# Designed miniproteins, single chains, continued (2), part 89

Each design is a single chain, and the fold is of that chain. pLDDT is the mean over its residues in the fold that is shown.

## One batch from the design tools (miniprotein)

Design m7275
Fold by ESMFold2-Fast:
Structure m7275 (fold): chain A 86 residues (1-86)
Amino acid sequence: KTLIVTFKGFSATQITAEALRAIGLELEGYNVTIKIEGDTLTITIENADDKVIEEYKKLAEELRKKGAKVTIKEEGDTLTISIEKP
């Protein structure tokens, strides 16, 4: 399963923190691609397991409770979590 997580409208500090989290997953052996363009961070994890999917779902839920707009969609073998700051 491919997991795509997008962060939009967050501060440079938050974007840096999430990029470092993704680098940590790459060091754990996940196949991670990180793209930063303007205020948007996109993290793609190929062959994502239930552990990493649950970690990002939990993060999305926590950010949603803090007012972020969260969209989760599953299409075939791809799960996309889009998180946008208000």
Scores: mean pLDDT 85

Design m7276
Fold by ESMFold2-Fast:
Structure m7276 (fold): chain A 74 residues (1-74)
Amino acid sequence: AAEYAAKAVAAASAAAKASTDPAAIRLGEQGGVAAASGNFALAARLAREAVKASTDPAAIAYLQEAADYAERAA
């Protein structure tokens, strides 16, 4: 549903603002492109990869939310 897609994008944006890890920010940007093209399965996978690259607890929490919402949008 469009609502879950919007929530996934919002959570990913919040994660990018909280993150200090360049790799996590890059993965978040790639996930945003995937979501914009309707590929929410790829967006969810990229968000989970970004979690592994993240050291900030707030960024990790937002990335997990983004992945969960992207999976529901798929």
Scores: mean pLDDT 77

Design m7277
Fold by ESMFold2-Fast:
Structure m7277 (fold): chain A 62 residues (1-62)
Amino acid sequence: STKSALALQKILEGAEAFKAGDYEGAVKAYSAALELEPKSKIAADGLEDAKLALEGKPLKKD
């Protein structure tokens, strides 16, 4: 579906931003992915990690 394709693109954008150290950008992208696919564990986990990194807290390892 178009929603699933767009959500995957947002997950990719979030992952790229996170790798570049752009945690604010990662939060925005993963949040957008969750709006499109609320049950996406990948987007939810990415959002949590990005928020923790933005706050200077330890990342989730599970």
Scores: mean pLDDT 80

Design m7278
Fold by ESMFold2-Fast:
Parts: C-alpha cells; structure tokens; sequence
Structure m7278 (fold): chain A 75 residues (1-75)
C-alpha cells in the first residue's frame, strides 16, 4: 500500500479495479472508467485522498470511489 496519499488512486487501479475486472464484477469499460477517475487527484480533496489511503491500508474499498458498494476483501 502506498505511503503517499496522492498514489492511493494508482494503487486502487492496479489492485482493486484490476481484481474486479478479473473476477467479472466489472466490465472492462467500468474498470477503465473507475481507474481513470481514481488516478486523477483533481477528483478528490486532500482529506479524501488521505481517507482513501487509510481504507486501502486497512484492505477496505474506499467510499470515495463512486458506484462501488463495499467489497472490503477484494485484493
């Protein structure tokens, strides 16, 4: 898990979004869109980026990523 909150979206893309695509829980288009949203730090306040990193450090899905219900065990 990254230590820099600005890398939280990149970590989400490479782990959570990829795994959801691989397990058939998302289409390729959904995975690409979510990944693009997550890596763009302009979509988040500094507080949201910090919260995202805390959730990822706990192995939990960040609530700041819209349209995704809690799947805290997707790794």
Amino acid sequence: VPQDPRMAGVYYRDTYAQRRYDTGRMTRDQAVRVAQFAVDTRNFTDDQLQRMMQYLQQGRHPPDIPGFDAFPDIT
Scores: mean pLDDT 70

Design m7279
Fold by ESMFold2-Fast:
Structure m7279 (fold): chain A 57 residues (1-57)
Amino acid sequence: SPPTTPEGAAALGEIVRAGAAGAAPEEIRDQVDRLLKEGLASEGAARTALAEALRAQ
């Protein structure tokens, strides 16, 4: 997996904020998956952000 880019880190932060604001779990997963497919985030960073976003709900 490629390292997390600055763009990817910013997008993961936005996903965490969206989770805290009540975004649907499927939307959060789709956004994280997109960043992974685009090579913008590492699997570790993506897993951490996903867990944090879902925990906020």
Scores: mean pLDDT 81

Design m7280
Fold by ESMFold2-Fast:
Structure m7280 (fold): chain A 80 residues (1-80)
Amino acid sequence: SEAEELAAQGRKAFLQGKYEEAIELYEKAIAIDPNLAEAWFNLGLALLELGKIEEALKYFEKALELLGKSDRIPVVREIL
């Protein structure tokens, strides 16, 4: 999907240290698919790299909320 393609571009920008660009790409991805937990989680990681800890935690909580609605994500059992 377009959202998944934008998230992939954001991941590439993140790996290159382009955290502000990664955030913009992840925000575009979640605007298209707000249930794309990967985009919320990776946006939080980019915010952490920029020192925006409190903002990052909000995005991680949203990602965990979305993952908690999926029985296919192994990490859910460690959170519950």
Scores: mean pLDDT 80

Design m7281
Fold by ESMFold2-Fast:
Structure m7281 (fold): chain A 66 residues (1-66)
Amino acid sequence: GYIVVGRLPTAAGAAAVALTAIGEGGRAEVSGGEPTIVRGEFDTREGAEAVAEAARGAGGEAEISE
């Protein structure tokens, strides 16, 4: 499995990234705060990469691990 940790500047951006994670067949959790943290779990690298790109596109940072 693959883990994505995203750090987003806004709660709205974090919510959009979490919805992308669910759409890619992953599981996502959102932690409130500044920055807002999104953690996703995926069976495929492709799903993890799509979510990491969504986080970066929302003005955040993202890291992928296995």
Scores: mean pLDDT 80

Design m7282
Fold by ESMFold2-Fast:
Structure m7282 (fold): chain A 64 residues (1-64)
Amino acid sequence: SELEELKLRKLLLEIAIGGLELVIERIKTLPETPERAALIARNEAELERLREELRRLEEEIERL
């Protein structure tokens, strides 16, 4: 069903968000370099996109 598909997508997004948060924390343990700053910025931008995607998906589920 559509609801089951949306719930699965939500679960996968939550897993991806949690995994990326851990990746960012690991990167922050590396020496401070321009490359580290660039990696943090890219991963934080991706994390923000995933969080917004999750919010939109939750709104879609609530409409059903």
Scores: mean pLDDT 88

Design m7283
Fold by ESMFold2-Fast:
Structure m7283 (fold): chain A 88 residues (1-88)
Amino acid sequence: MDEEQLKKAEENLKKAKEAEERKDYLTAGDHYFKAGQSYLLLKEFEKAIEMFKKAKEYYTKAGDKDSAKAAEAGIKTVEAMKELLEKR
């Protein structure tokens, strides 16, 4: 059930914030990306988009262009899924 995905999202969000405070931008990006994936599975599209945007920001600060591109693809995927589901 959704409780496991919510717990994973919350744990990754906590770890992302801890990495952010340490200026460990690559680790912050990784945990925001994982939180975004968990929120997407929960169909929490706005939270998923927010997490992938933070992941892109921190991957860009870390100089990891490939991971930043993956986070951007994540944003576009969630936006497309949201549009499709809202269209009925």
Scores: mean pLDDT 85

Design m7284
Fold by ESMFold2-Fast:
Structure m7284 (fold): chain A 60 residues (1-60)
Amino acid sequence: SMKELEIENLKKSIEILEEKLKNLEEYAKKYKLSDEEVERLRKALERSIEAYKEELEKLE
């Protein structure tokens, strides 16, 4: 069903974003990001994860 596909896609999106958050320090070192840029990226990733988790809860 479409709902099952949406749930699967949301779970995959959450997993990808959580992996990016976990690897943020390595990413920052590779691209020589400032502390301010790292903090902006962290907050953006955390907000996206929370938004997708809220959408997932509405579907379950």
Scores: mean pLDDT 86

Design m7285
Fold by ESMFold2-Fast:
Structure m7285 (fold): chain A 69 residues (1-69)
Amino acid sequence: SKEEAEKALEEAGKKIEELRKKELSEEDKKLLDQAEETYIKGVILFEQGKYEEAKKLAEKAIEILDTIK
């Protein structure tokens, strides 16, 4: 649903913002870059009304971000 996609994108965006404030290893910086690229693709799909695809990309970004913790 739109609401589920919006919530997942908001969660991913907040995690990206918090991780950008940290001193990360080069490996973790690459993972953050990958997650951010995936997140941006999700935002574009959300703007196009492709909510299920946007949600899947947001969830994929969150999976990548969780490996940095």
Scores: mean pLDDT 87

Design m7286
Fold by ESMFold2-Fast:
Structure m7286 (fold): chain A 107 residues (1-107)
Amino acid sequence: SLEEEARQRALDLLDGLIGTVRNMIAQAEAEGNEDLVKFFREIAEELERMKEILQKTGDLDAVIEGLRRVAEKAREYAEKTGHPLARQLADLVEEAIAELERIKAEL
């Protein structure tokens, strides 16, 4: 069904973001930036919770709302620290929100 295709596309997007954040954790660990590691670990946990919600409910609106909160946190962290990885995360999450809204519009 279109609904099942939309769910799979959204799951693939979340898996991509989770993978990117885990790579960002590895980079932050290599830099010895403990605050940044903690921040990205919290974001990874939030993304994994969104994936669980999507798998159980198919609720794209709940995922979009969750990603908006993640984007705000990443933007705030980037503004406070000036760290390029946090800014990159905010941009990638905003791109994922746009893609999910496009997927939803096709239903």
Scores: mean pLDDT 89

Design m7287
Fold by ESMFold2-Fast:
Structure m7287 (fold): chain A 73 residues (1-73)
Amino acid sequence: SLSDLEDEIEEGMLIIEAGVALTIARRHPDDKEVLEESLEVIERAIREAEERGLEEAVEHLRRVKEEIKKLME
């Protein structure tokens, strides 16, 4: 259905956005502002995925969030 396709497209876009944020964070691990902004991007993506009921996307995005948090240790 069109709704299923729209959910798959949105899931893909959120995963791509998260991947870009993680890549930028990994390139600038000592830059607190970059790390904080990357976390905000991931937190926003998690909220959007939760609002849409995209359970697999939520789980993946939470793992990406933990990877960024490790860079802040």
Scores: mean pLDDT 86

Design m7288
Fold by ESMFold2-Fast:
Structure m7288 (fold): chain A 77 residues (1-77)
Amino acid sequence: MKTREEILEWARRRLDAVVRIAVERNMTPEQVEAALDAVYREAIGLAEYYGVPITDEDMEELRKLREEALERYRKLK
């Protein structure tokens, strides 16, 4: 079974990969936001698949990670 920490770590790594690819590909901010949203939705789906309860704190951490990733992308442009 996956733990809540493993899912959050997966999300962090996936968001970092999206930012790297977005910079390499010169993606628009709108495209990056859509890609980051997909990672957010996938993380929730993984938690549901593995039966891991998501707390309000976990949801806030995921939102923060997504926003930080978007900020990093904007800073690199």
Scores: mean pLDDT 78

Design m7289
Fold by ESMFold2-Fast:
Formats: sequence, C-alpha cells, structure tokens
Structure m7289 (fold): chain A 78 residues (1-78)
Amino acid sequence: SDKAMQLAVEAERLLEEGNYEEALRTAQEAIPLKEQAAKNGDGDSAGMVYRAMSRVYEALGNREQAEEFREKYRTLAK
C-alpha cells in the first residue's frame, strides 16, 4: 500500500539522519501494512518495507535480523 511505502521511505530517512530508534519504530509500524500490500499484489511496497527493516537493523548492529529481512527482500525482488 501507499502508506507502507511512505513509512519505509521515512524509516530510511530517519536512518540516514542517525535516528536509529525512531527509524526502527517507523519501519515496524509498516509491518502489518506490508502484509496487506502483499495480499493485494503490491509486492513493491512489501519489498520496500523489508529493505528498510534490513538497513535499520544493520545500522543498530543487529546483523542476524538485518540478514533475515534482506533475504525476505531478495525473495520479493525476484
């Protein structure tokens, strides 16, 4: 959905500003919306959310979670 994509973009912007906690919260808020978007055939919005989650966890030093979301993004991007 449009909102899921907007939240993903906002999370990445917060990440670039160094506001990692707010970036994580914003990306997590998009999780329920990305599931709805995927059911509606909006795989691009779901992919954007997974990418944002991966980048936020990587910036926080949480490599395991970053890798998990990176793999989910790769699956949707194929």
Scores: mean pLDDT 73

Design m7290
Fold by ESMFold2-Fast:
Structure m7290 (fold): chain A 73 residues (1-73)
Amino acid sequence: MSPAELARAAAERAEALAEKLEKEGYLEAAELLREIARRLREAAETGDEEEVLRVLEEASRRAEKMGDEIAAS
């Protein structure tokens, strides 16, 4: 998969997760995931492979922290 394809797939995954969290009442976590999805789509459209990889890594770290926060609740 190209970096742009990976970024789009990650954005779709983040949006799907955001919808589930919003329905469960985790509005702040859902908003954070939507922000991640937006950044991933922007990176995919730039065609800058290094930017895409950086955004994917940042998104992964943010998702991990959010998961820990939800698990602690």
Scores: mean pLDDT 75

Design m7291
Fold by ESMFold2-Fast:
Structure m7291 (fold): chain A 68 residues (1-68)
Amino acid sequence: SRAERLRRRVDEILEEIESDERVPEELKETARRIVGRLYELLDRGDLDGAEQLLSGLETLKTALEDEL
């Protein structure tokens, strides 16, 4: 389902951020908060809101790669 695909992508990005030793702890905490909000949106069936927030998380991941 769309929700299952979104949850999997969220988990993949979080794992990538958490496993990168170069990422500051404050940014890992920010990613964890964003993931928590994403799960809340998915639980309430707001798939469009979840996709929009996931896009923001992917942008953050890309910016971190450019700064490291």
Scores: mean pLDDT 81

Design m7292
Fold by ESMFold2-Fast:
Structure m7292 (fold): chain A 75 residues (1-75)
Amino acid sequence: GIEKEFDSKEEADKFINELKEKGYKVTITERKLPDGTTVRDIKAEKDDYVYDYRIVGKEENGKTKYGISMGKRKK
């Protein structure tokens, strides 16, 4: 499920930058769906682990909300 929500794109971008500052190797793939939903798939690699984050931006009631989900796996 959605593990965290962000109030804005700027807060989501800050989260990604904090991963980079903590020494993660970050790969981002961004796509926009036909309904206007934005999806950013973020792969953050450190040591023997990969953290797969997905940030989904959806417009609800005239405001764009951003949800994040995360999976952790060993290389």
Scores: mean pLDDT 74

Design m7293
Fold by ESMFold2-Fast:
Parts: structure tokens; C-alpha cells; sequence
Structure m7293 (fold): chain A 70 residues (1-70)
């Protein structure tokens, strides 16, 4: 889906972004995920990838995303 592709592209450039910028983008997908099952699944899949990252900034954002959609 176009949402999954957009999140994949953001993940690939996350190393160049601040935690605040990553969270601001993640918030858009979290909000869309509350009303769309497809976006919710893609957002939770991305949160798991963030949590698996060695980058603590991504781990914190991924945990926050899971908590918002649980």
C-alpha cells in the first residue's frame, strides 16, 4: 500500500532526523491508524521494526506508537 511504502521511505532516512521529527511523522500514521485498519497494521509493523533497531531514538518512538494503537 502507499502508506506502507511512505513509512518504509521514512525509516530509511530516520538516521538523518531528530527523535522529535521522527515522532511528528509517526504521529500522522498513528492518527490515520485509528480510523484505518490497513494504516494501523502498517504502523504497527513499522513500530516493530523501530523496536528491533539498535537506535534508542527509534526504539522509543516505536514503543510510543505501539502504546497509542494498543
Amino acid sequence: SSWAATMENIFEVADTLSEKEIRAVADIFVEQGKTSAEVRKATLDMAERFLASPDERLQRVGRWMREQLA
Scores: mean pLDDT 79

Design m7294
Fold by ESMFold2-Fast:
Structure m7294 (fold): chain A 66 residues (1-66)
Amino acid sequence: MAQEILDKLQEGRKLKKKGDEAYKKGDYETAAKLYEESARLLNSVSSNSPEAKEAEKKAEEARKKA
């Protein structure tokens, strides 16, 4: 369980970075999906984390531009 939580946290952070790259390149649909996956993983670790909230906000912004 503890190892799984750390794995999800790391994966969520990596997905957020990939989303940032896609967003910068104008691939808003890809960015939205990456941010949504990031937010889901981060929320599964901590539903009230600032990182999860940031990923959710970025996913919403990417979706609006997709």
Scores: mean pLDDT 80

Design m7295
Fold by ESMFold2-Fast:
Structure m7295 (fold): chain A 66 residues (1-66)
Amino acid sequence: SAEELGRAAAAGLAAGEVDDAAAEALDLAGQADPARATAIAAGLATGELSEEEAAREIARLVAEAV
């Protein structure tokens, strides 16, 4: 599901370890809106977004891509 992919991507970005599910989610998010996907990743890296917030935003982009 988009929610599971969003969680995988947020967790992977936070840990610095991107597995296959996280990679798929990030690719789909980038296809939907590359600028927003980049902003979400930057926000998570700086602590502006929580992992839970990033997961929800990535899930939304994944849903837009399919």
Scores: mean pLDDT 82

Design m7296
Fold by ESMFold2-Fast:
Structure m7296 (fold): chain A 80 residues (1-80)
Amino acid sequence: SLAEQLRKAAERARELARKAREAGAPKEAVELLEEAARLLERAAEAAERGDLEEARKLAEEADRLAQKAAELIHKHLEER
């Protein structure tokens, strides 16, 4: 189901945040990944209620935050 896919995505985002933190990534990037995971959990809840529009909106916002986190990690690695 969509809710199951979103829950799996949230778990993946949390795992990435944990690995990023352990690797010494910028705190801002880690926080963005943690926020993305939270939004994906909320998207799963919306999907379970049948609110597919809200689920999509929350998932899209999570994707944007994850992209920002990746950009911050990349930039800091290039500057150091």
Scores: mean pLDDT 87

Design m7297
Fold by ESMFold2-Fast:
Structure m7297 (fold): chain A 66 residues (1-66)
Amino acid sequence: MTFTVTNHGDAAALQQLELELLSDPDFEVTRKGANTLVVTDTGDPTRAIALTLSLLGDPNFTVTML
């Protein structure tokens, strides 16, 4: 599963998310520009779904499924 996360002005929230995902072996993360992360799960789609639902509830982020 692959999705994009776009940040709406809180650079600290995006930085924290990027660091958490980089330390998690279940995810691969790539930054595209200043405000966007591309996230791919590496074997646990349940964790990817849970993360997507959590981020959809966060007003700092827009999530787009790929």
Scores: mean pLDDT 80

Design m7298
Fold by ESMFold2-Fast:
Structure m7298 (fold): chain A 67 residues (1-67)
Amino acid sequence: SERQRIVQDVLKNSPSFEEFLRNVSKLDPSLRQLTEDMLKDIEQLKKQGVSQSKLDELIEKYKQQLL
């Protein structure tokens, strides 16, 4: 409950999903591996030129895993 509230507050105050993942990684060491893996996946897909709609789909899936 408290952890979920903190994660939601970080999401609301982050300018991008990538920044949200970096901030969560710093605030909660137990989520570090998960958030770093998510960030690497997003960066790799961007490098491959995947469409914004595919990135948005992945971001929504990741939000569901963290919230």
Scores: mean pLDDT 82

Design m7299
Fold by ESMFold2-Fast:
Structure m7299 (fold): chain A 67 residues (1-67)
Amino acid sequence: SAMEAAQRLGEEAARWWAERAEKATGVEVKAEATALSPDTVRITVTALGETGEFTSSVAALQRTLAA
């Protein structure tokens, strides 16, 4: 389904951000993804006891992973 595809893409993007952030900073980063719709994903990032979140379109995540 489109929702399942959005969730899988979000999880891939979350892993991509965590890996890049850890490589750049040397700090352990956890990132989680939740599909809100077929076109929208929430990403939650936790590092050093602080948590931030943002919402991204599936199209934006696809562009990020293609770079």
Scores: mean pLDDT 83

Design m7300
Fold by ESMFold2-Fast:
Structure m7300 (fold): chain A 65 residues (1-65)
Amino acid sequence: SLSEEIAREAALAILAMSEGLRLKSIEGKKAVVLLPEDTPEWRERAERLKEMMEKLGYEVEFVLE
């Protein structure tokens, strides 16, 4: 259902925003997230987000801005 797809995309976007990150796209069961900078602080935020998204059944790929 399109409504269910939109709801899941919104949930993933909100989760990314909770860690100061941004969802770029969803490719099937893979969420692509923009990482502002490759620093220890951003990597820690990215790892927390990855854990949350993987719990929802998604793989996570981080791409530098």
Scores: mean pLDDT 83

Design m7301
Fold by ESMFold2-Fast:
Structure m7301 (fold): chain A 83 residues (1-83)
Amino acid sequence: MAAEKAKMEEHLKKAEEYFEKAEEYARKGDYEKAEEHLRKAREYYDEAIKLASPEEQRKLVSRYVALALRFIGTRFERELKEK
């Protein structure tokens, strides 16, 4: 419960860190590195979901969707500028 929530938050911090790295690589045009870091973020996110209650899982899904949309936006902007 409380301890599991702390573990969940730790996994979420790791997932967010990998998402930030993925965005950074996407901005540089390093899509292979971006995909690798996005995959790691997804793994940490999945671990967080496994530790979450059904109510928390809904919040985690919303947070993940928001991060994924931000990542897509960053990649789309870079591709537009590079053509």
Scores: mean pLDDT 72

Design m7302
Fold by ESMFold2-Fast:
Formats: C-alpha cells, structure tokens, sequence
Structure m7302 (fold): chain A 76 residues (1-76)
C-alpha cells in the first residue's frame, strides 16, 4: 500500500543517516554514494505521492544500487 511504501522510505532514510554518520570525515566516495541513494529515495517519495508505482520501483532500485556500491566500497 501507499502507507507501507512511505514507511519503507522513512526507514530507509533513517538507515542512510546512520551510514552517513559512520563514514563522515572518513570516505568522500562513500558519502557521494549515500547522497545518490538519498536523492533516489526522494524521487521514490515523490512517485509514491503521485501514485506512480513504476516510478517508485525505478527510484527504489536506484537507491538500492547506490547502497550496494557503497557496501562494496566500504566493507572489507
């Protein structure tokens, strides 16, 4: 539902904020990837508000891809 998607977005935003704090001052490349994820989550939120499920899926996928690249860069 729309409500479930908004809850997922809010949870994802909180997770990204914690990741940002963990790498702030340590990795500029990591911060850039998290900023990409945040921008994608913002587009996903706009898609939810517009009722556009396809745009939501695309933006959510972009956010997941940015987080995946962050993990590949930052985890040993």
Amino acid sequence: SKEDRLEALERARRELEELRKSVEGRSEEGLELLEEAERALERAREAVEAGDEEAFKEAWGEALEAVRRFVEREVP
Scores: mean pLDDT 83

Design m7303
Fold by ESMFold2-Fast:
Structure m7303 (fold): chain A 73 residues (1-73)
Amino acid sequence: VKEELTRAIVEATVGKPLSEIEDAVRKAIEEMGAKLLSIEVEPTTDRGSPAYRVRAVVEKDGKVYELEVVIPA
């Protein structure tokens, strides 16, 4: 479940501008039948390239998952 949620976030957000990341994550999580409890998006770098760090807390089937993903900008 955690791996599936992480993959859905990455697939929904790759190639999107920063202004669209939060909405894309929320939509992806909701489409998986999960609830987005909190989200933080911050500019960062991955291997010296521009990226976004997304931290999300998600509830699915009564379980809470903390997800952290780095998405290429």
Scores: mean pLDDT 77

Design m7304
Fold by ESMFold2-Fast:
Structure m7304 (fold): chain A 92 residues (1-92)
Amino acid sequence: GSLESEVEELEKKAEELKKKAEKALEEGNLEEAEKYIKELEEIKKKLELILRMLEASGKKTPLLEKVKKVVEETEEKIEELKKKLEEAKKKK
């Protein structure tokens, strides 16, 4: 279904944004890294909205568990990148 496809596209975009943020951090482009982290936070918000819609349905589905996991993985990516960004800022 379209909702499953949307979740997969958001997961793919999150992975691409993580790679772009990591590259920006390696290159010392802190402003670019912060921009990509903010875009990841927007992806997480969209995933959380989908999760709330699925939870409101009251049905325990495989898609609900998948979205929950993708939200958790996206949060982990954000926290790791934010930590690296703060460490890089302290070096300046």
Scores: mean pLDDT 84

Design m7306
Fold by ESMFold2-Fast:
Structure m7306 (fold): chain A 67 residues (1-67)
Amino acid sequence: SLMERAVELLQRHAGLSEEEARAVVEEALELIRQGKGREAFELLTSHGLSPEEAQRVGTLLALAAGR
């Protein structure tokens, strides 16, 4: 699923556990659902993702949110 792909990217690139990555992904998805894409991007980069990695995860989450 798109959500599982996003979780795996955070584990690999940010060094988060599966539980931590899932929590961050769920928070970012909720921000995107609220139209707060910039805040979602800042959340993802604050956890150690590069801008390119955060953009990739953000795109997956936007698709998962039906955007």
Scores: mean pLDDT 86

Design m7307
Fold by ESMFold2-Fast:
Structure m7307 (fold): chain A 55 residues (1-55)
Amino acid sequence: AKEQIEALEKYTTKQKARVDELKSKLNDHQRAILDAQEAKFTAWVEEEKKKIEEE
């Protein structure tokens, strides 16, 4: 449903802002780990949005 997609988009936007703030306080190694996790999370969100739209 549209409301579920909007909720995911709001959650993703909020998490992106928090991650960016954390990255400014972290070292290079920790930032690389967060970048990898962020890529996995983005892929998961895209897959979930597709499933919601197909329901």
Scores: mean pLDDT 76

Design m7308
Fold by ESMFold2-Fast:
Structure m7308 (fold): chain A 60 residues (1-60)
Amino acid sequence: VKELAESIKKVIENALADHKARGIDPTEAYERALKGIEKAEELGITDHGDIARVIQEELA
């Protein structure tokens, strides 16, 4: 459980850094990442890799 949260946090942190480097608003990137987490929970996804993928899809 804690390992899953840590993996998700790293995905968000990396995406924020990448978006900031590209001049994209980091607040919008963070909001999209949160929507990805919410979507994964609604779908009942518990696998950390699948959750990370859903977050990445929302950030794209």
Scores: mean pLDDT 70

Design m7309
Fold by ESMFold2-Fast:
Structure m7309 (fold): chain A 62 residues (1-62)
Amino acid sequence: MDVDAAVEVLQTEGGASRELAIEIVKKMLESGGDLDKAVEVLQEEGGLSREQAERIARKILA
């Protein structure tokens, strides 16, 4: 998934602002596709539950 599509998913399903969504997506991609690290970023930066973070991370990375 490209960055713009990932930002859209995070805004729609995660309730993040566009600026916050861009920052979170960049940090997730910097994890090198590590799902567990991406989930942690979504929880810490986006305030998402583990279940929501895992669902969104799977859509973006895998």
Scores: mean pLDDT 76

Design m7310
Fold by ESMFold2-Fast:
Structure m7310 (fold): chain A 100 residues (1-100)
Amino acid sequence: SMMEELEKKVERTFKSIEETIEEAKRLKEVEKDDRSARTLLLTALHGAIELLKYLKENKAPKELIDKAYEKAIEAIRRFEEITGDKETAERFLKLLEEVY
């Protein structure tokens, strides 16, 4: 069904976001490559926001939209924790509110 396809897209995108954040953490902690880590984290944040836009454009159920919103909040919090960049995190929170 269309619903099952949307749910699978959400699950696959969530996994991709989580794997990208974990790789960013590895780059920072193991490779000491803060720049590449930041680039991957920004990619994860954009991916989370693009998923939310996609779900809204496709008139997905509120429950899926809310899950995508919560995952985007989680990704932004992890970005702030890993980078210490509160200003960029606050800008993404504002962007997320405009999309949600």
Scores: mean pLDDT 89

Design m7311
Fold by ESMFold2-Fast:
Structure m7311 (fold): chain A 62 residues (1-62)
Amino acid sequence: MEALEREIVAEAEKYAEENWDKEYSEEEIKEARELMASAEDLEGIREAAKLGAQIAKSLKKK
C-alpha cells in the first residue's frame, strides 16, 4: 500500500535536493502537512511531497 507513496516521496526528495535552498519554519511545515492531507490526486500529492521533502531537509539541520 505504501509502495506508490514511497516512490512519490523519493522523487520529491530528489527534487528537493535540486531546489533545496532555504529553511522552513514550523508554521510552514504545518501548512505543508495540511496540503498533503487535502491532496486527492497523484499530482497534488507530488506537489505536497516536494514541499514536505524540502521541509524535512531543513529539519535535519545537517
Scores: mean pLDDT 64

Design m7312
Fold by ESMFold2-Fast:
Order: C-alpha cells, then structure tokens, then sequence
Structure m7312 (fold): chain A 60 residues (1-60)
C-alpha cells in the first residue's frame, strides 16, 4: 500500500513541475510514479503516469 502512496506523491510532484514549465523534470517524476504504481499492482495509474511523462517530454 505504501508503494501506491509513493507513486501518488511523485505523480503530484510531476504535476507541480508542469505548472512551473519544468517539463523534463516532470517527466522523470512521472516515470518514478509509474514504477511505484506498477510495483503496487496499479497498472491503470502506471499507464496514466507514463502517458504524462511522454507528454511532458514532448513539451520539453
């Protein structure tokens, strides 16, 4: 359960970095979030986080 909470924390950090237009850093945090979501078995949230990482890279 704590792995999912870590994923959520990193996901929220990624969102904050997007607001600051720090897209390359946001992508890295979304990738970390995705890894923790996968480890917790939350494949849906992992896919969502990876999609956001890809979109952030396109803006970087």
Amino acid sequence: EELKKLGESYYNLGIELIKQKRYEEAAKWFEKAANYYEQSGDTEFAEKARKLAEEARKLA
Scores: mean pLDDT 82

